# Ledger of designs, part 73: designed miniproteins, single chains, continued (5)

Each design is a single chain, and the fold is of that chain. pLDDT is the mean over its residues in the fold that is shown.

## One batch from the design tools (miniprotein)

Design m18672
Fold by ESMFold2-Fast:
Structure m18672 (fold): chain A 68 residues (1-68)
Amino acid sequence: ASEVTPEKLAEIAKRLGVDVKTVEIDLKVLERLKPLLEKSRKEELTATPENVEEALKKIEELRKELEE
C-alpha cells in the first residue's frame, strides 16, 4: 500500500525529530518519484553524480509543488 497510517507517520517523525507534516510531504514526494525511479531502473541507468543531482532537483521541485 502506498498510504501510511497516521500512527506510522508519527513514529517516523519522532525518529527523525521532525513534524508529522514534513514526513507526510516527503512520503508524497517519494510516491510521485516511485514511477520515475522504476522507469530509470528498467532502463538500466548508471548511477552517476549527475543523475543523482537531477533526482535531487526533481525532489525539491515536487516538494515545492506540494507546499503550494
Scores: mean pLDDT 62

Design m18673
Fold by ESMFold2-Fast:
Structure m18673 (fold): chain A 120 residues (1-120)
Amino acid sequence: HHHHMEELKRREELRKKFAEEAIKVINQYADEAISRLKKLAEEHPELKEKYDEAIEMVKRTREQAIEAAKHDLDAAISILKEAAEYFKSLGPEFQPVADILEKAAKEVEEIRKKLDEALS
């Protein structure tokens, strides 16, 4: 039915728009976390290997969260929260990275709420 097809298309366009907004947020905060880790590696050269490994973990988390966000914003939020808890568990030196990833998760949660409101 023409009317039902228009409604379905509207819902798909909204989901795509909010997914794109979430991907932008994920990229922004991942770049911030990587920049923070690079600075920590410069300030603490004795821990450089740990910070370099953390940078690679942030890059993997970004790719996983972006792929998830294309289909399910809740999955992207979960990936970011799990990564934040992981960094928090590594010790106080990784707290700035955990804080950045928690902020990313909260921003994507806000985007998800706006999507739910737009679909109502």
Scores: mean pLDDT 88

Design m18674
Fold by ESMFold2-Fast:
Structure m18674 (fold): chain A 97 residues (1-97)
Amino acid sequence: SRREEALRLAKEVIEAADELAQKSTDPQTRQRIVRLAVAAAIELVAASFSDGPEWREHLRGAAEIVEEMAKLAEQQGNTELAKRLREIADRVRELAE
């Protein structure tokens, strides 16, 4: 179901965030990654309890946060992780359609 896919995407975001944090030596950057991952996961979980406009708003919010995580991965030279995060964001946007 669409709700099950949103929850699966939340898990994938958390797993990607863990990898991004492990490759970060700066404590401030690690804290930012954790905050972004938690925010994206909250939006995806909130979407799973929502319908119509609220479903779309939460998914849009999640996709924007995941894109910000992708930019952090690119800044760290992790182009493969950035690509995976953008693919997650694209899948989140497709669920909003």
Scores: mean pLDDT 86

Design m18675
Fold by ESMFold2-Fast:
Structure m18675 (fold): chain A 73 residues (1-73)
Amino acid sequence: VSDSEALELIAEELEKEGLTEAAERVREAAKLADVDPEKAQEIVDELLKELSEDPEKLKKFLEAVKRVGEKIA
């Protein structure tokens, strides 16, 4: 599974949790993952920093990442 594919799966899980704006930003990172992985990582890091202001949203985000990781392992 490519980094781009993994990020797309994370975005889908985020949409299911109602985190539609976070999902869109993860999709932007997915588009860059193969072309500019450093910038893709920066987008994800910035999103995580913003989500840290809302512990409930951050928890949902981390659970989505964990679920995708378990599916692709």
Scores: mean pLDDT 80

Design m18676
Fold by ESMFold2-Fast:
Structure m18676 (fold): chain A 65 residues (1-65)
Amino acid sequence: GPTEEGRARAEEARRRAEELGVPVGEVVKETMSEERVELLREIGEELRRIGEETERWLRERRRLS
């Protein structure tokens, strides 16, 4: 599940942090931030479609104005 996958990524990040000589929290933080950005991008695709439909509605409204 998501929790188990998250823990596995955290363990991998710990190894990388030890090799780089930095705190593990910094590596985990950056990795999790990237995953969140990817998730938001997927949601953004759906929002883009809604935005295009909204723009078409606004154009039609402006023509009637």
Scores: mean pLDDT 67

Design m18677
Fold by ESMFold2-Fast:
Parts: sequence; structure tokens; C-alpha cells
Structure m18677 (fold): chain A 76 residues (1-76)
Amino acid sequence: EKEKEAMKDLAEEAIKLAEEVAKMAEGSEIEKELREYKKRAEEVLKIAEEGKVTKEHEREAVEALSYAEAEKEKLE
């Protein structure tokens, strides 16, 4: 249950940040990557809501968040 909540929080943060940074990078190659990571994070969120927690999905959410954070730093 706690792992499920942590994964949901992580995925929600990744989705939110990827959307924000994608808007900042609109029209670039980075926008496409951010949209792909956002879709990955949305899938992780759905899986976490269903009560499924796997190391692979946790890694996907972490990668999505890290990518969005790194790109935000470059655009600020």
C-alpha cells in the first residue's frame, strides 16, 4: 500500500512536470521526448492505481521525472 502511494505520487509528479516542460519546449525534439515520457508515466499511474507495483514501472517513473527535471533546468 505505501509502495503503491509512493509510485502514484512519483508518476503524478512526472506527468505534471513533463507536461509543463513540454509546453516550454514546444516545437522541439525535446517536446516529443517529454510527451513520450509523459505517456510512460501515465501508464505507471494506471498500474499503480490497480495495485500493481513492479521495479520496472518504478524505474520508468523515475526516468520520466529525471528527464523532465533535467530539461526544465536547461530551459530556465
Scores: mean pLDDT 80

Design m18678
Fold by ESMFold2-Fast:
Structure m18678 (fold): chain A 63 residues (1-63)
Amino acid sequence: MLSEKEQKALKIALEALKKNPNPSEEEIEELVKKIVEETGLSEEEARYIVQYAIALQLQEEIE
């Protein structure tokens, strides 16, 4: 199960992806930076959460 920080990061990522479901590489980097600032996660952890959120959203769109 995700920690409280990871859950907060996932909510931020999913909210951003709902507004922009096909983010560019630049938009992904901006989102990673925002998550790091809001949650205190490392850049690597924040990037992993963003990739996870994208995968979750992609699964909903395929169905």
Scores: mean pLDDT 78

Design m18679
Fold by ESMFold2-Fast:
Structure m18679 (fold): chain A 55 residues (1-55)
Amino acid sequence: SPLEKAKKFIEEVVKKLGRKPTPAERNALSTYISNLFLVPKEEVDKLIDEIWKKE
């Protein structure tokens, strides 16, 4: 599904980045993934939150 593809893409970006994203990087990633996989930006933002907030 598009949502599953978006999740995998975010997980790979997190792995490659190796650090917490800046607000600008996070916004750019969310916009890019939303347009690439046709997932609403709000849903992508939630996925980014869940994947990066594993404190």
Scores: mean pLDDT 79

Design m18680
Fold by ESMFold2-Fast:
Order: C-alpha cells, then sequence, then structure tokens
Structure m18680 (fold): chain A 75 residues (1-75)
C-alpha cells in the first residue's frame, strides 16, 4: 500500500522525502497538484530508486516503485 511505502521510507531514514511525497499525494487527492509538480516528484523518486538499486536496498527500491506507479497512474 501507499501508506506502507511511505512508512518504509521513514523507517529507512528518508524522512524529508516521505514528508514531501505525503504533501504531493495530499495535493493530488485534492485535485490541486500541477502537472509540472507531479512530473518533478516522479523524476526525483526515479533518481532515488536508481540509488536504492545501486546500493542493493531492495526494501527502499520496492517502496519507491510503488509510489512512482501510483503517481504515474494519476498523471
Amino acid sequence: SIEEAIETLRKKGYTSLAEKIEEVIEKLEAGEISELELDIAIGLLRIWLGVAKLIGDEETAEALETLIEYLEKNR
């Protein structure tokens, strides 16, 4: 779930990223997010996904993939 993905990021120490993604999801659900803001959020998550895969952090990678898929479906 999205909540579990966000909790995983917090647990792994990505607290600022988790907080920003919660803000993005809140705006998305309210219909208040711009396409540009959404694209930037997805782009940043993809960079972090690349880092997680490079260092072998499969749990963080799975959480990031879940968040990216959710945001892409609502683009």
Scores: mean pLDDT 86

Design m18681
Fold by ESMFold2-Fast:
Formats: structure tokens, C-alpha cells, sequence
Structure m18681 (fold): chain A 83 residues (1-83)
């Protein structure tokens, strides 16, 4: 069901937030806020993309960029699973 798919996607977003906690605590915090506010998965993805653009401009470290790109790829995979 859609509700079960959304729950699975939210759980994956929580995992992403935990994984990003050390490498990008601001992005992790934003993802946790979206989960807490029950934002749609599309809004969560859009805001993760915005956070990526913001943090790569501010820090501009390849390691952080790589981690963000990896987590965004996971978010896209979660979205595909909802189809």
C-alpha cells in the first residue's frame, strides 16, 4: 500500500540522516525535520538537493560532496521503489 511504501521511504530517510550525521550534520538535521513534519518524499528530495547545493558552495570539500551525492542517489532509489 502507499502508506506502507511511505513508511519504508521515511525509514530510509531516517537511515540517511543518521549516515550523514557525522559528514554533514546540517543536511542530516534538515532530513530529520522533514521526517518529523511528515513532508512528502518529493519535498524531502527537493530540499536534500537544495542542501547539497548550499553545503558544496560553503564547504567545497570533495568528501562531503561524494557523501551527499551517494545519499541523494539512495533517495532517488527510494522514490523509484514507490512506483
Amino acid sequence: SLAEDEKAAIEKLKELAEELKESNPELSKKLEEFIENEKSIEEAIANALLAKAEYTKEVDVEEVKEQIEKELKKLKEILEKLK
Scores: mean pLDDT 58

Design m18682
Fold by ESMFold2-Fast:
Structure m18682 (fold): chain A 58 residues (1-58)
Amino acid sequence: MELSEEEVEKLQNVLKKLKMSLDEFLSLSEEEQRKLLIEEGGFSKEEADKVIETLKKL
């Protein structure tokens, strides 16, 4: 993963807080993914875009 350790930790915390698996998160639209990362994860728009682009490579 090209994400920093802090970005990975924030993503895992969002998923745990939402009680959502990574697969469930990846099934959401890119706009919904971005909104959840920003609102629940405290990501900036740029950080959220980076996370989404990195996850697309999986």
Scores: mean pLDDT 77

Design m18683
Fold by ESMFold2-Fast:
Structure m18683 (fold): chain A 88 residues (1-88)
Amino acid sequence: SLTLAIGEEKTLKLKAGESVLVSTRESANLRIEVLEGKVEVTVLDADGKERLRFYLSAGESVTLPLAAGESVEIKAIEDSVVRLTALA
C-alpha cells in the first residue's frame, strides 16, 4: 500500500497482475497518469465498498476527488508505469 501527502508525487512500476492500494493523508485530489501499459482503477469508499471502476491506458490521466478514508486500488492489466500526484 501507498499513502501520499498533498504535494507528493510517486512513479510506480507495476508488473501485469500486481495491485497497489493508494490513499491520501487528508482529503485530496489524486491525479493518476498512465505513462506505459494499462491499469484498472477502483475507487473504494471509507467502508471499503466500490464507488467507481474504470480502465486507463498509456497516455491517459484522471483526477479523482478523494474524501478522508477513501482509497484507490490500481491493478496492472499489463506491465505498467503510473505517476500518482496528490493535489489540494
Scores: mean pLDDT 88

Design m18684
Fold by ESMFold2-Fast:
Structure m18684 (fold): chain A 61 residues (1-61)
Amino acid sequence: LSEEARKSLEAAKEALEKGDYAAALTGAHHARQLAIEAGDEELKEEAEKVEREARKGLGLS
């Protein structure tokens, strides 16, 4: 598990809690890309869930 991917995911979750959906989406997308590069399927799925919630907050889903 990449430390950078985890930090990006935590930042995205914090942005989501604050209602900053744009920042949450960006952070989750970055975490997902890092997780894919690291081969971490579990982290990728967690980042994808945050990305989905952020998109919903933006009215994109």
Scores: mean pLDDT 81

Design m18685
Fold by ESMFold2-Fast:
Structure m18685 (fold): chain A 72 residues (1-72)
Amino acid sequence: SEEAEKFLQKGREYLDKAIEALKAGDTETARKYFQKAVDYYLKAYQIALQEGNTELAEKARAELKAGIDRLK
């Protein structure tokens, strides 16, 4: 759906901002952006599951996991 895709896009945007902030040594800003990314990825995942779009749900989950691995 457009809504799930929009939330997935927002998750990506905030994850990228979190990673950039972390590279700059701004851990406080990185944490705030990462929290927003998690929220949007979870919204995309939940909506995709409700719609039976397992491909989009798995994509949201996989992207969030990859992002977490990059931040550790």
Scores: mean pLDDT 86

Design m18686
Fold by ESMFold2-Fast:
Structure m18686 (fold): chain A 59 residues (1-59)
Amino acid sequence: LALNNLGNVYLSQGKYDEAISAYEQALAIDPNDADIHNNLAAALEAKGNVAGAASLRAA
């Protein structure tokens, strides 16, 4: 998904808030995509939200 790719670009640039927003938009379109869940979890962990990341990886 284009939004997942956009999130990956922001994550690589250290723009964690923008990455999280892009991944959340991607999940709104495809809520069962494991790759997007994992990428959003990685962005949340990078920002320091380990509990939120663990919940997303379990989904």
Scores: mean pLDDT 75

Design m18687
Fold by ESMFold2-Fast:
Structure m18687 (fold): chain A 73 residues (1-73)
Amino acid sequence: MTEEELRRRQLQVPQTALEQAKTNPEITVEEVRKKLEEEKEELEKELEKAKKEKNEEMVKLLEEELKVIEETL
C-alpha cells in the first residue's frame, strides 16, 4: 500500500460517497452534497493550518482533496 493510498483512505475520497449515493436509495444525492460541503470546510481549515506550519506535503494533499471535492459537488 502506497502513502497516497493510505492518505486517500484517511481522507475518505469523494468518489466513494458518490458510489454510495448511486447504489443506496436510502441516501439522497442532496445529503451526500451537504456532507461533501462540510468536508470541504474542514479541509479548508486543515489547509490553512498546514500552510501556517509550512508542511508542503500536507498542503499539496489537502489542495488535491479540495479539488476532487469541488469536482464532485
Scores: mean pLDDT 68

Design m18688
Fold by ESMFold2-Fast:
Structure m18688 (fold): chain A 56 residues (1-56)
Amino acid sequence: SLEEEIEELEKKLLELAGKISPVVKLVAEREIEEARKTLSDEELLEKLKRSIASLE
């Protein structure tokens, strides 16, 4: 489902960010929290994909 896909991408993003630094992980957590308040599930999914691509 879309919700399951979002959860997996959030997990992946936080893992990748945490490997870079604790500060990058905190920034990623904050961005996800704000995105969840303002974006639709589809928009959130696309934002997570872009964020992951920028860290890989």
Scores: mean pLDDT 82

Design m18689
Fold by ESMFold2-Fast:
Structure m18689 (fold): chain A 67 residues (1-67)
Amino acid sequence: MAEKEAEEWRKKALEALDQGNATAAAIYFGKAYHYYRQAGDTEKAERSLEAARAAYNGDLQRAKELL
């Protein structure tokens, strides 16, 4: 189920943020975006994409706020 897969990737992204691993967080939020889109959850997909961009830019605090 795409929603369940998206939630698993979101959980991994949160773990990466807690570890200060911006690169891993950006990748995992990108995967969550993909699966939320497949699930038809446009709002969660857009938030995951913004979180991925924030993490890619090293803004881990902003990435956490977008969850």
Scores: mean pLDDT 83

Design m18690
Fold by ESMFold2-Fast:
Structure m18690 (fold): chain A 73 residues (1-73)
Amino acid sequence: SEKEREMTKRMFRLLADLVARVEAAGLAALAAALAAGLPLEEAKAIAREVARKVFEELKPELEKKVEELKKET
């Protein structure tokens, strides 16, 4: 149905936003570490840690938005 399609699109947008924000944070951390003169492997490790921390911070917000979306169905 149209309502199911709209809900699916809204859920995908929430997930896409989370992924984009995590990716952007990781890439920004990688760029900053490389600009600071850190070796690539250390820069990658820092980027992964930053991406993980951002994911953990955003996860509760995503869960809340998904629950709010479900209540509207």
Scores: mean pLDDT 85

Design m18691
Fold by ESMFold2-Fast:
Structure m18691 (fold): chain A 80 residues (1-80)
Amino acid sequence: SLLDRLQQLMQQAPSTTERLAYSQVLAAAEYARETGDLEGAKKLIEQAIKNVEDSHLSDSVKEDLKKQMEEALREIEEEV
């Protein structure tokens, strides 16, 4: 499941910043599943992406994280 994948990515994350990003996406996915509020979940993920962009992570790590977050958002939207 998406939740299982996000939990694994969070556990394997090499930095606190990356772990926090995955935890925020996981929280958004759980929120969407509990409430059905896709707009709210999307806003939570968009905020997490902005936090990653504002971080001191390398550009390549930021791009990888953004792609993972965008893919998670697509899967959340497909589970409506």
Scores: mean pLDDT 81

Design m18692
Fold by ESMFold2-Fast:
Structure m18692 (fold): chain A 98 residues (1-98)
Amino acid sequence: ASAAATAAAAGAAAGMSRFPGATGTASGNTATVTFADTPAGRAAARRAAEAAGTVPGTTGTASGNTATITFGDDPEAARDGGMAAGGGAAAGLAENGG
């Protein structure tokens, strides 16, 4: 993985870990974030993965309350993908009452 993709994965995991009940880990260019096992946490995972996937070069998938985001080597796209993922997670949480 590129240094930019690795940094984006670490940043996304750390940032999203600040949400209530969320735990984030990073490995190479991939961030895995597990939210609380609630309707809000499952919505956060889906929204984070969906938002990340809208950024070219970034892939997001969600399974239950876990979002997996893989970042490409473009530093701009990696940064945008991480911000999109965090915004999506926040929107999912807010939509379902936190």
Scores: mean pLDDT 82

Design m18693
Fold by ESMFold2-Fast:
Structure m18693 (fold): chain A 55 residues (1-55)
Amino acid sequence: SNEEKKREYEDRLAEALRAKDYAGVQKIVREAIESGLLSEEEAAALVQRAAARVA
């Protein structure tokens, strides 16, 4: 489902952020937007949620 895919992206973003792999973060965001799963605004919100989990 789209909800499961969004959770997978959030987990991938959290792992990239823990690793300080900011190029990986950009790649993950691009993949989600280009696949039509997320808008740019939704992707920004997902990154913020992932960052909150890491902080």
Scores: mean pLDDT 85

Design m18694
Fold by ESMFold2-Fast:
Structure m18694 (fold): chain A 87 residues (1-87)
Amino acid sequence: SVVLDKVGETLTLKPGETVTVSAAPGQVVALQVVEGSGKLKITRDGKTEIVEVKVGDYFIIHDGESLTLTNLSDEPITFRVIGLGPA
């Protein structure tokens, strides 16, 4: 697993790769798909779901939250990490 701890980075998930993204205390973070498409396995607060994503889709990570993403597609999926300021 890869842990992303910095806002403003581009994050690429290769096929089968898992990453965990956490918002800093008092921060809200968005992950926006900028390249690629396909199925992601998403885990937050002990709940797991499978979602279909495409360019322009985004996830919001609230302060104190962690989001674990696994790329279930056969192509890389690239995200932009956006800081939305304090919650």
Scores: mean pLDDT 78

Design m18695
Fold by ESMFold2-Fast:
Structure m18695 (fold): chain A 78 residues (1-78)
Amino acid sequence: DEERRRLAEEVRRTGRELAERLREAGVPPEVAQAVEGAGRAIADALLEGRITPEEARRMLEELRRAVEELIRNGESYR
């Protein structure tokens, strides 16, 4: 339970930080909001016991990778 709570807080925080990086990179607000929402959904699922801490960490790493690729691959954002 303590691990789930700490990880859920980290996931929510990371989702917000990733969304902020996307906004700073000129990504449309809808995409940034979707990323933040994904982090919140992962955290909620973890706290509700619907996913394991291992699954939550995997999802968070996938989210980080997706954001890095959006910035790196030169998507046309303005």
Scores: mean pLDDT 81

Design m18696
Fold by ESMFold2-Fast:
Structure m18696 (fold): chain A 69 residues (1-69)
Amino acid sequence: SFKEYLDELVKEAEEAAAAGDLQRAGDILQYLEILKIETSDNEKVKLINEARNRILGAILKSEGLEPPG
């Protein structure tokens, strides 16, 4: 499913951020932004936004900042 595909990308980005590979995590965020622009499906847009938020939380945590919530 599309949700499972996004979950795999999030896992890869979270692992990259934990390893200090912020370039890789950033590349995945950019890819998700392109997917968001290319889709007209509101449900997919919501799932992409949730995935982006999870990756941003992982990046903030790797920088020593607590994710919101």
Scores: mean pLDDT 82

Design m18697
Fold by ESMFold2-Fast:
Structure m18697 (fold): chain A 92 residues (1-92)
Amino acid sequence: SELLEKAREYAEKAEEALEKGDVETAAEYLVKAYAYYTGKEDWPLEEQEELVAKELREVLGIEGESPREAIVKFMEKLAEQRKKAKELEEKE
């Protein structure tokens, strides 16, 4: 559906930002992807960030002083893992 397509597009953009090391942009795109997925794209940004941070806390145990910080922490971890995976594939 169109909403699912939008969520997927933003998720892909988040992954692209991670490959560039732009964790702040990746966090923004992840929040948008989840907002579209949950039908909360019109909610205030802080509430959208809380939705993502809640999932990170409950599923992965990732916490921060604020929702935004928790999301950025998650993106930093993903960026590290993606870079290591690429290095293994390109030059072993």
Scores: mean pLDDT 80

Design m18698
Fold by ESMFold2-Fast:
Structure m18698 (fold): chain A 83 residues (1-83)
Amino acid sequence: QIEVDINLALGEIALAVGDPETAIRSLQPAADAGNARAYTLLGKAYLKLGKYDEAIEWFRKALEIDPDNEEARQVLEEAEKKK
């Protein structure tokens, strides 16, 4: 759990400074652990890279774990409109 929390924090920082590639690398262990927040952040990283299909897949995984995740729903809608 602590390791997952560190990977989430690193991913969020990388996204904030405009480094989606570092965010993807940092978030992968948290996503492998099934963390819904990591799925949402990975989707955002792929969205920033213009990889809309990959972004949509990650957002859908986040919603499978937490269907009430409003942030994941909003960014999924945004990604789908960009296809």
Scores: mean pLDDT 80

Design m18700
Fold by ESMFold2-Fast:
Structure m18700 (fold): chain A 64 residues (1-64)
Amino acid sequence: SGAERERQQRMIEITKQVLTSQQSSSPLYEKALKEFQKLIEEGKPYSELLKLLRKLSQQVKESS
């Protein structure tokens, strides 16, 4: 649906902004930003973007 696509695009834009703002704080966020941008450029589905974010969340938790 159009509403779901708009929601996903908004979430992608917000996520990219957050990762960009955090990239100087840790190599973890810098690497995640590069991988996130690559997935977008390669036209990967939203589910692949979510997998990357879950992995990042786990790595951040393990580093804390």
Scores: mean pLDDT 79

Design m18701
Fold by ESMFold2-Fast:
Structure m18701 (fold): chain A 60 residues (1-60)
Amino acid sequence: QVTLSAKFASTEKAIAAALSLIGEFPEATVSLSGNTLTLSGDLSAAQIAQAEKLLADFAS
């Protein structure tokens, strides 16, 4: 099981990232607290890389 976390500049960006992650990784758990997002799940190396890229793109 992998846990990835990212903090965003705004709650709106965090929500957008959460919705994207839910769409890409429906079997994973996505949690949002203010502008901090946590993704947890049994992800492959490729899925981890994709999730990290998506989180980085929204954090910009």
Scores: mean pLDDT 79

Design m18702
Fold by ESMFold2-Fast:
Structure m18702 (fold): chain A 105 residues (1-105)
Amino acid sequence: NIDEKVEELLKRIEEGELSVETLERLLALDANKARELYEKLNEEQKKIFEEAYERYKKKVEELREYFDKLNEQALWARENLPPEEQEKVLAKLKEEAQELLKKNL
């Protein structure tokens, strides 16, 4: 469960495990929560976050072609499939995207 992993990771960061690795993991699991956290950080912590973000961004760029193909499949499903089949395709594509981010952290 991604939400449970995000909450556990946020707790670890709040308890002093703020590092490039934990922030990069948070960015991969929930980029919006990671960005919300960034606004609460001091200048030294923001530098660690910026390093984590650059590492995350590079890995995202390396996967861009694959994610573009997943997005094309999602758009095709939204335009050509009934709602129940759209939900199944979109869930599968979301899982594939999440697994790629996990494996390429």
Scores: mean pLDDT 81

Design m18703
Fold by ESMFold2-Fast:
Structure m18703 (fold): chain A 57 residues (1-57)
Amino acid sequence: KEEELAKKIREAIDKITDGYVERARQLAGVNPEEARRIVKELWEKLEKETNKIIDEF
C-alpha cells in the first residue's frame, strides 16, 4: 500500500513538474522574478496534489 502511494505521488510530481519546469527555464534568463513566481506556484501545486493523494489513501 505504501509502495502504491509512493508511486502515485511520484507520477503526480512528474506530470506537474514537466510543464512548470520548462516554463520557468525559458523565463529564468529573461525574467527571473517571473520564473521564481512559477516555481513557487509549482511547489504549492505539488503540495496540494500530493496531500490530496495521501488523504485519499
Scores: mean pLDDT 76

Design m18704
Fold by ESMFold2-Fast:
Order: sequence, then structure tokens, then C-alpha cells
Structure m18704 (fold): chain A 87 residues (1-87)
Amino acid sequence: MDRIIDAIRQSSRQVGLPDRTIDRIVDNSRRQRPTNIQQIHDVVSTGIGDGMMGSPTAPMTTFIPSLGRTMGQIVDDVTDIIGQILS
């Protein structure tokens, strides 16, 4: 689990997510204990939605002006980096 949490922190910081959003993704990971990339994607998407939009169910098409990208693009970038770290 610690390796997944470290990968989440590293990837999220690389993508430019604020610390409050990273903390939400990490907390969600500790509760859900993801074991594969799909579960990691779900944890990341709900954490970004909660941290950036105030809703864990925010649509993937939601534009996030502070990062200049959609929520789905940010989630995909973070998840891809995590996958590379864990491979």
C-alpha cells in the first residue's frame, strides 16, 4: 500500500495538483485499498473531483481552469504516471 500512496503523491505533484487534493486522493486510497490500475483510476478520479470541484462524482468532462485541462485528462495523466512507477 505505501508504494501506491508514494506513487499517488509523486504523480499528483508532477501534474500540479494542490496538496489538499493530493491528501483527498491519499485518504481515499487508504480507505479503498486499490490493488489494480482500474481501482487506482477510480480512487484518483473521486479524489480529484472532491479536491478540485467539491464533488467526488464530478463528471470527467468538467474543465478545471486552474490546470487548463478537463478532469478526465488530469485523471488519465496521474493514472498513467502511477502505472509507470508501479511497472
Scores: mean pLDDT 81

Design m18705
Fold by ESMFold2-Fast:
Structure m18705 (fold): chain A 75 residues (1-75)
Amino acid sequence: MSEEEIAAAKERAEAFARALAEAAGRPEEAEELARGLREVVEAYAAGDLEKAAALNEALLPRLGALMAAAAERAA
């Protein structure tokens, strides 16, 4: 993974985090989610697959909560 690919992945992660947090009505959660997603990208870039898996697992409940809130607001 090149530096350009890592930077692009982080930028996409930030855009996704902001969009999801906004849809959930919790824009304050965007920064925390973006940070978590960037950490996953950095772990993969470093070849630390165990750390990447652990960080992904830790993000799943937060992602699920924001997705549920977004769905509730859309209903």
Scores: mean pLDDT 81

Design m18706
Fold by ESMFold2-Fast:
Structure m18706 (fold): chain A 60 residues (1-60)
Amino acid sequence: SAEEVLKEVKELIKRGDYYSAVQLLMEKVGFSRQEAIEVLQLILEGREDKALEMIKEKSK
């Protein structure tokens, strides 16, 4: 689910593994690198609702 993807990305961010967070968004959700970086930035800014919306829309 989109919520599970967000949880995994947040765990990677907590560990400082930004590269793996971007790769996970690209591989599991189908984001481009630019889109994945935008989602990562939204999470870092505390805009998790917008990040979740983007994941849901891309996941179908």
Scores: mean pLDDT 86

Design m18707
Fold by ESMFold2-Fast:
Structure m18707 (fold): chain A 64 residues (1-64)
Amino acid sequence: PEELARRVAEETGLSLEQARKIVDAVLANGGVLTPEQIEALAKELGISPEQAARAAVVVRRYLA
């Protein structure tokens, strides 16, 4: 999980802590987040929903 969070942070420009939370959320939800989950996560992390959505797509790409 930590290596995946590091790669997500590098590709998206998010902090390692922000990337780790997105990785955990995607894994907890079977690889996909709903728009509502993305908006809630973005608000929690202080980022845009677009940034959270991009990071979730990057996580899913590594899980495939």
Scores: mean pLDDT 82

Design m18708
Fold by ESMFold2-Fast:
Structure m18708 (fold): chain A 108 residues (1-108)
Amino acid sequence: NLEEKIKKYEEEIKKDPNNAQAYLELGRVYFEKGEFKKAIEYYEKAIKIDPNNAEAWLNLGNVYFVLLEFDKAIEYYRKAIEKAPPGSELERVARANLANAEKYKSEI
């Protein structure tokens, strides 16, 4: 299933190398596979193409959170909040994840 998704999004990128959404989805697939370095690379590509993509910033924060790099997670969650539409579900999730990252950092 995940390999089929990789093939799909790689084909989308071949057709349009500036498809930020396809890079975002590849990052998600590699995150699900536990390949965090690849997930980071694809989320960074999505952000390079569309730096206002709040979802990409949120997902990048999530990768650093699971890697226990709380300072980076906090920075990227703040970026997600900044870029999210005010009052959106994405802003709500980013704020909750930020609070969790700050709590974990304070306990270490």
Scores: mean pLDDT 89

